# Designed miniproteins, single chains, continued (5): the designs that were tried, part 111

Each design is a single chain, and the fold is of that chain. pLDDT is the mean over its residues in the fold that is shown.

## One batch from the design tools (miniprotein)

Design m19854
Fold by ESMFold2-Fast:
Structure m19854 (fold): chain A 55 residues (1-55)
Amino acid sequence: GKIKFTFPLDEVKDFLKGTYGIDVTDLSDDEIAEILEKLLGLKAEVKGDMVTLVS
């Protein structure tokens, strides 16, 4: 992708719950990444406390 965005994982969890009604609290990092990829059409990587999205 040309553009890379990085966000705190907690903010992404709040966004998913507030916007889509999806609670990811008990999901793995790879499961959260898959949900983000399906919803946003972007490549997602979750590592540590950070989420990276690539257009």
Scores: mean pLDDT 81

Design m19855
Fold by ESMFold2-Fast:
Structure m19855 (fold): chain A 79 residues (1-79)
Amino acid sequence: MKVTIEGFGDKGLRELREAVAAGATEITIITDLTGGLEEGKALGLSREEIEEAARKALEWIREALEARGIKVTVEIRKK
């Protein structure tokens, strides 16, 4: 089954977990890389550092899911 997840933050991660548990074979993640922005700012990180961390986390998640046979598409939509 195919699942689309909008946003990469607490809600998006919850939806991702639920999709994997439900047996999703293809997952599309649409994100503007703002997930974790408040937490990152609280740690003194710049917006650029937070966005880079989000990109790396998405790549890691994609690789982990693809290793399990799930096809993952990541679409980055910035304002």
Scores: mean pLDDT 75

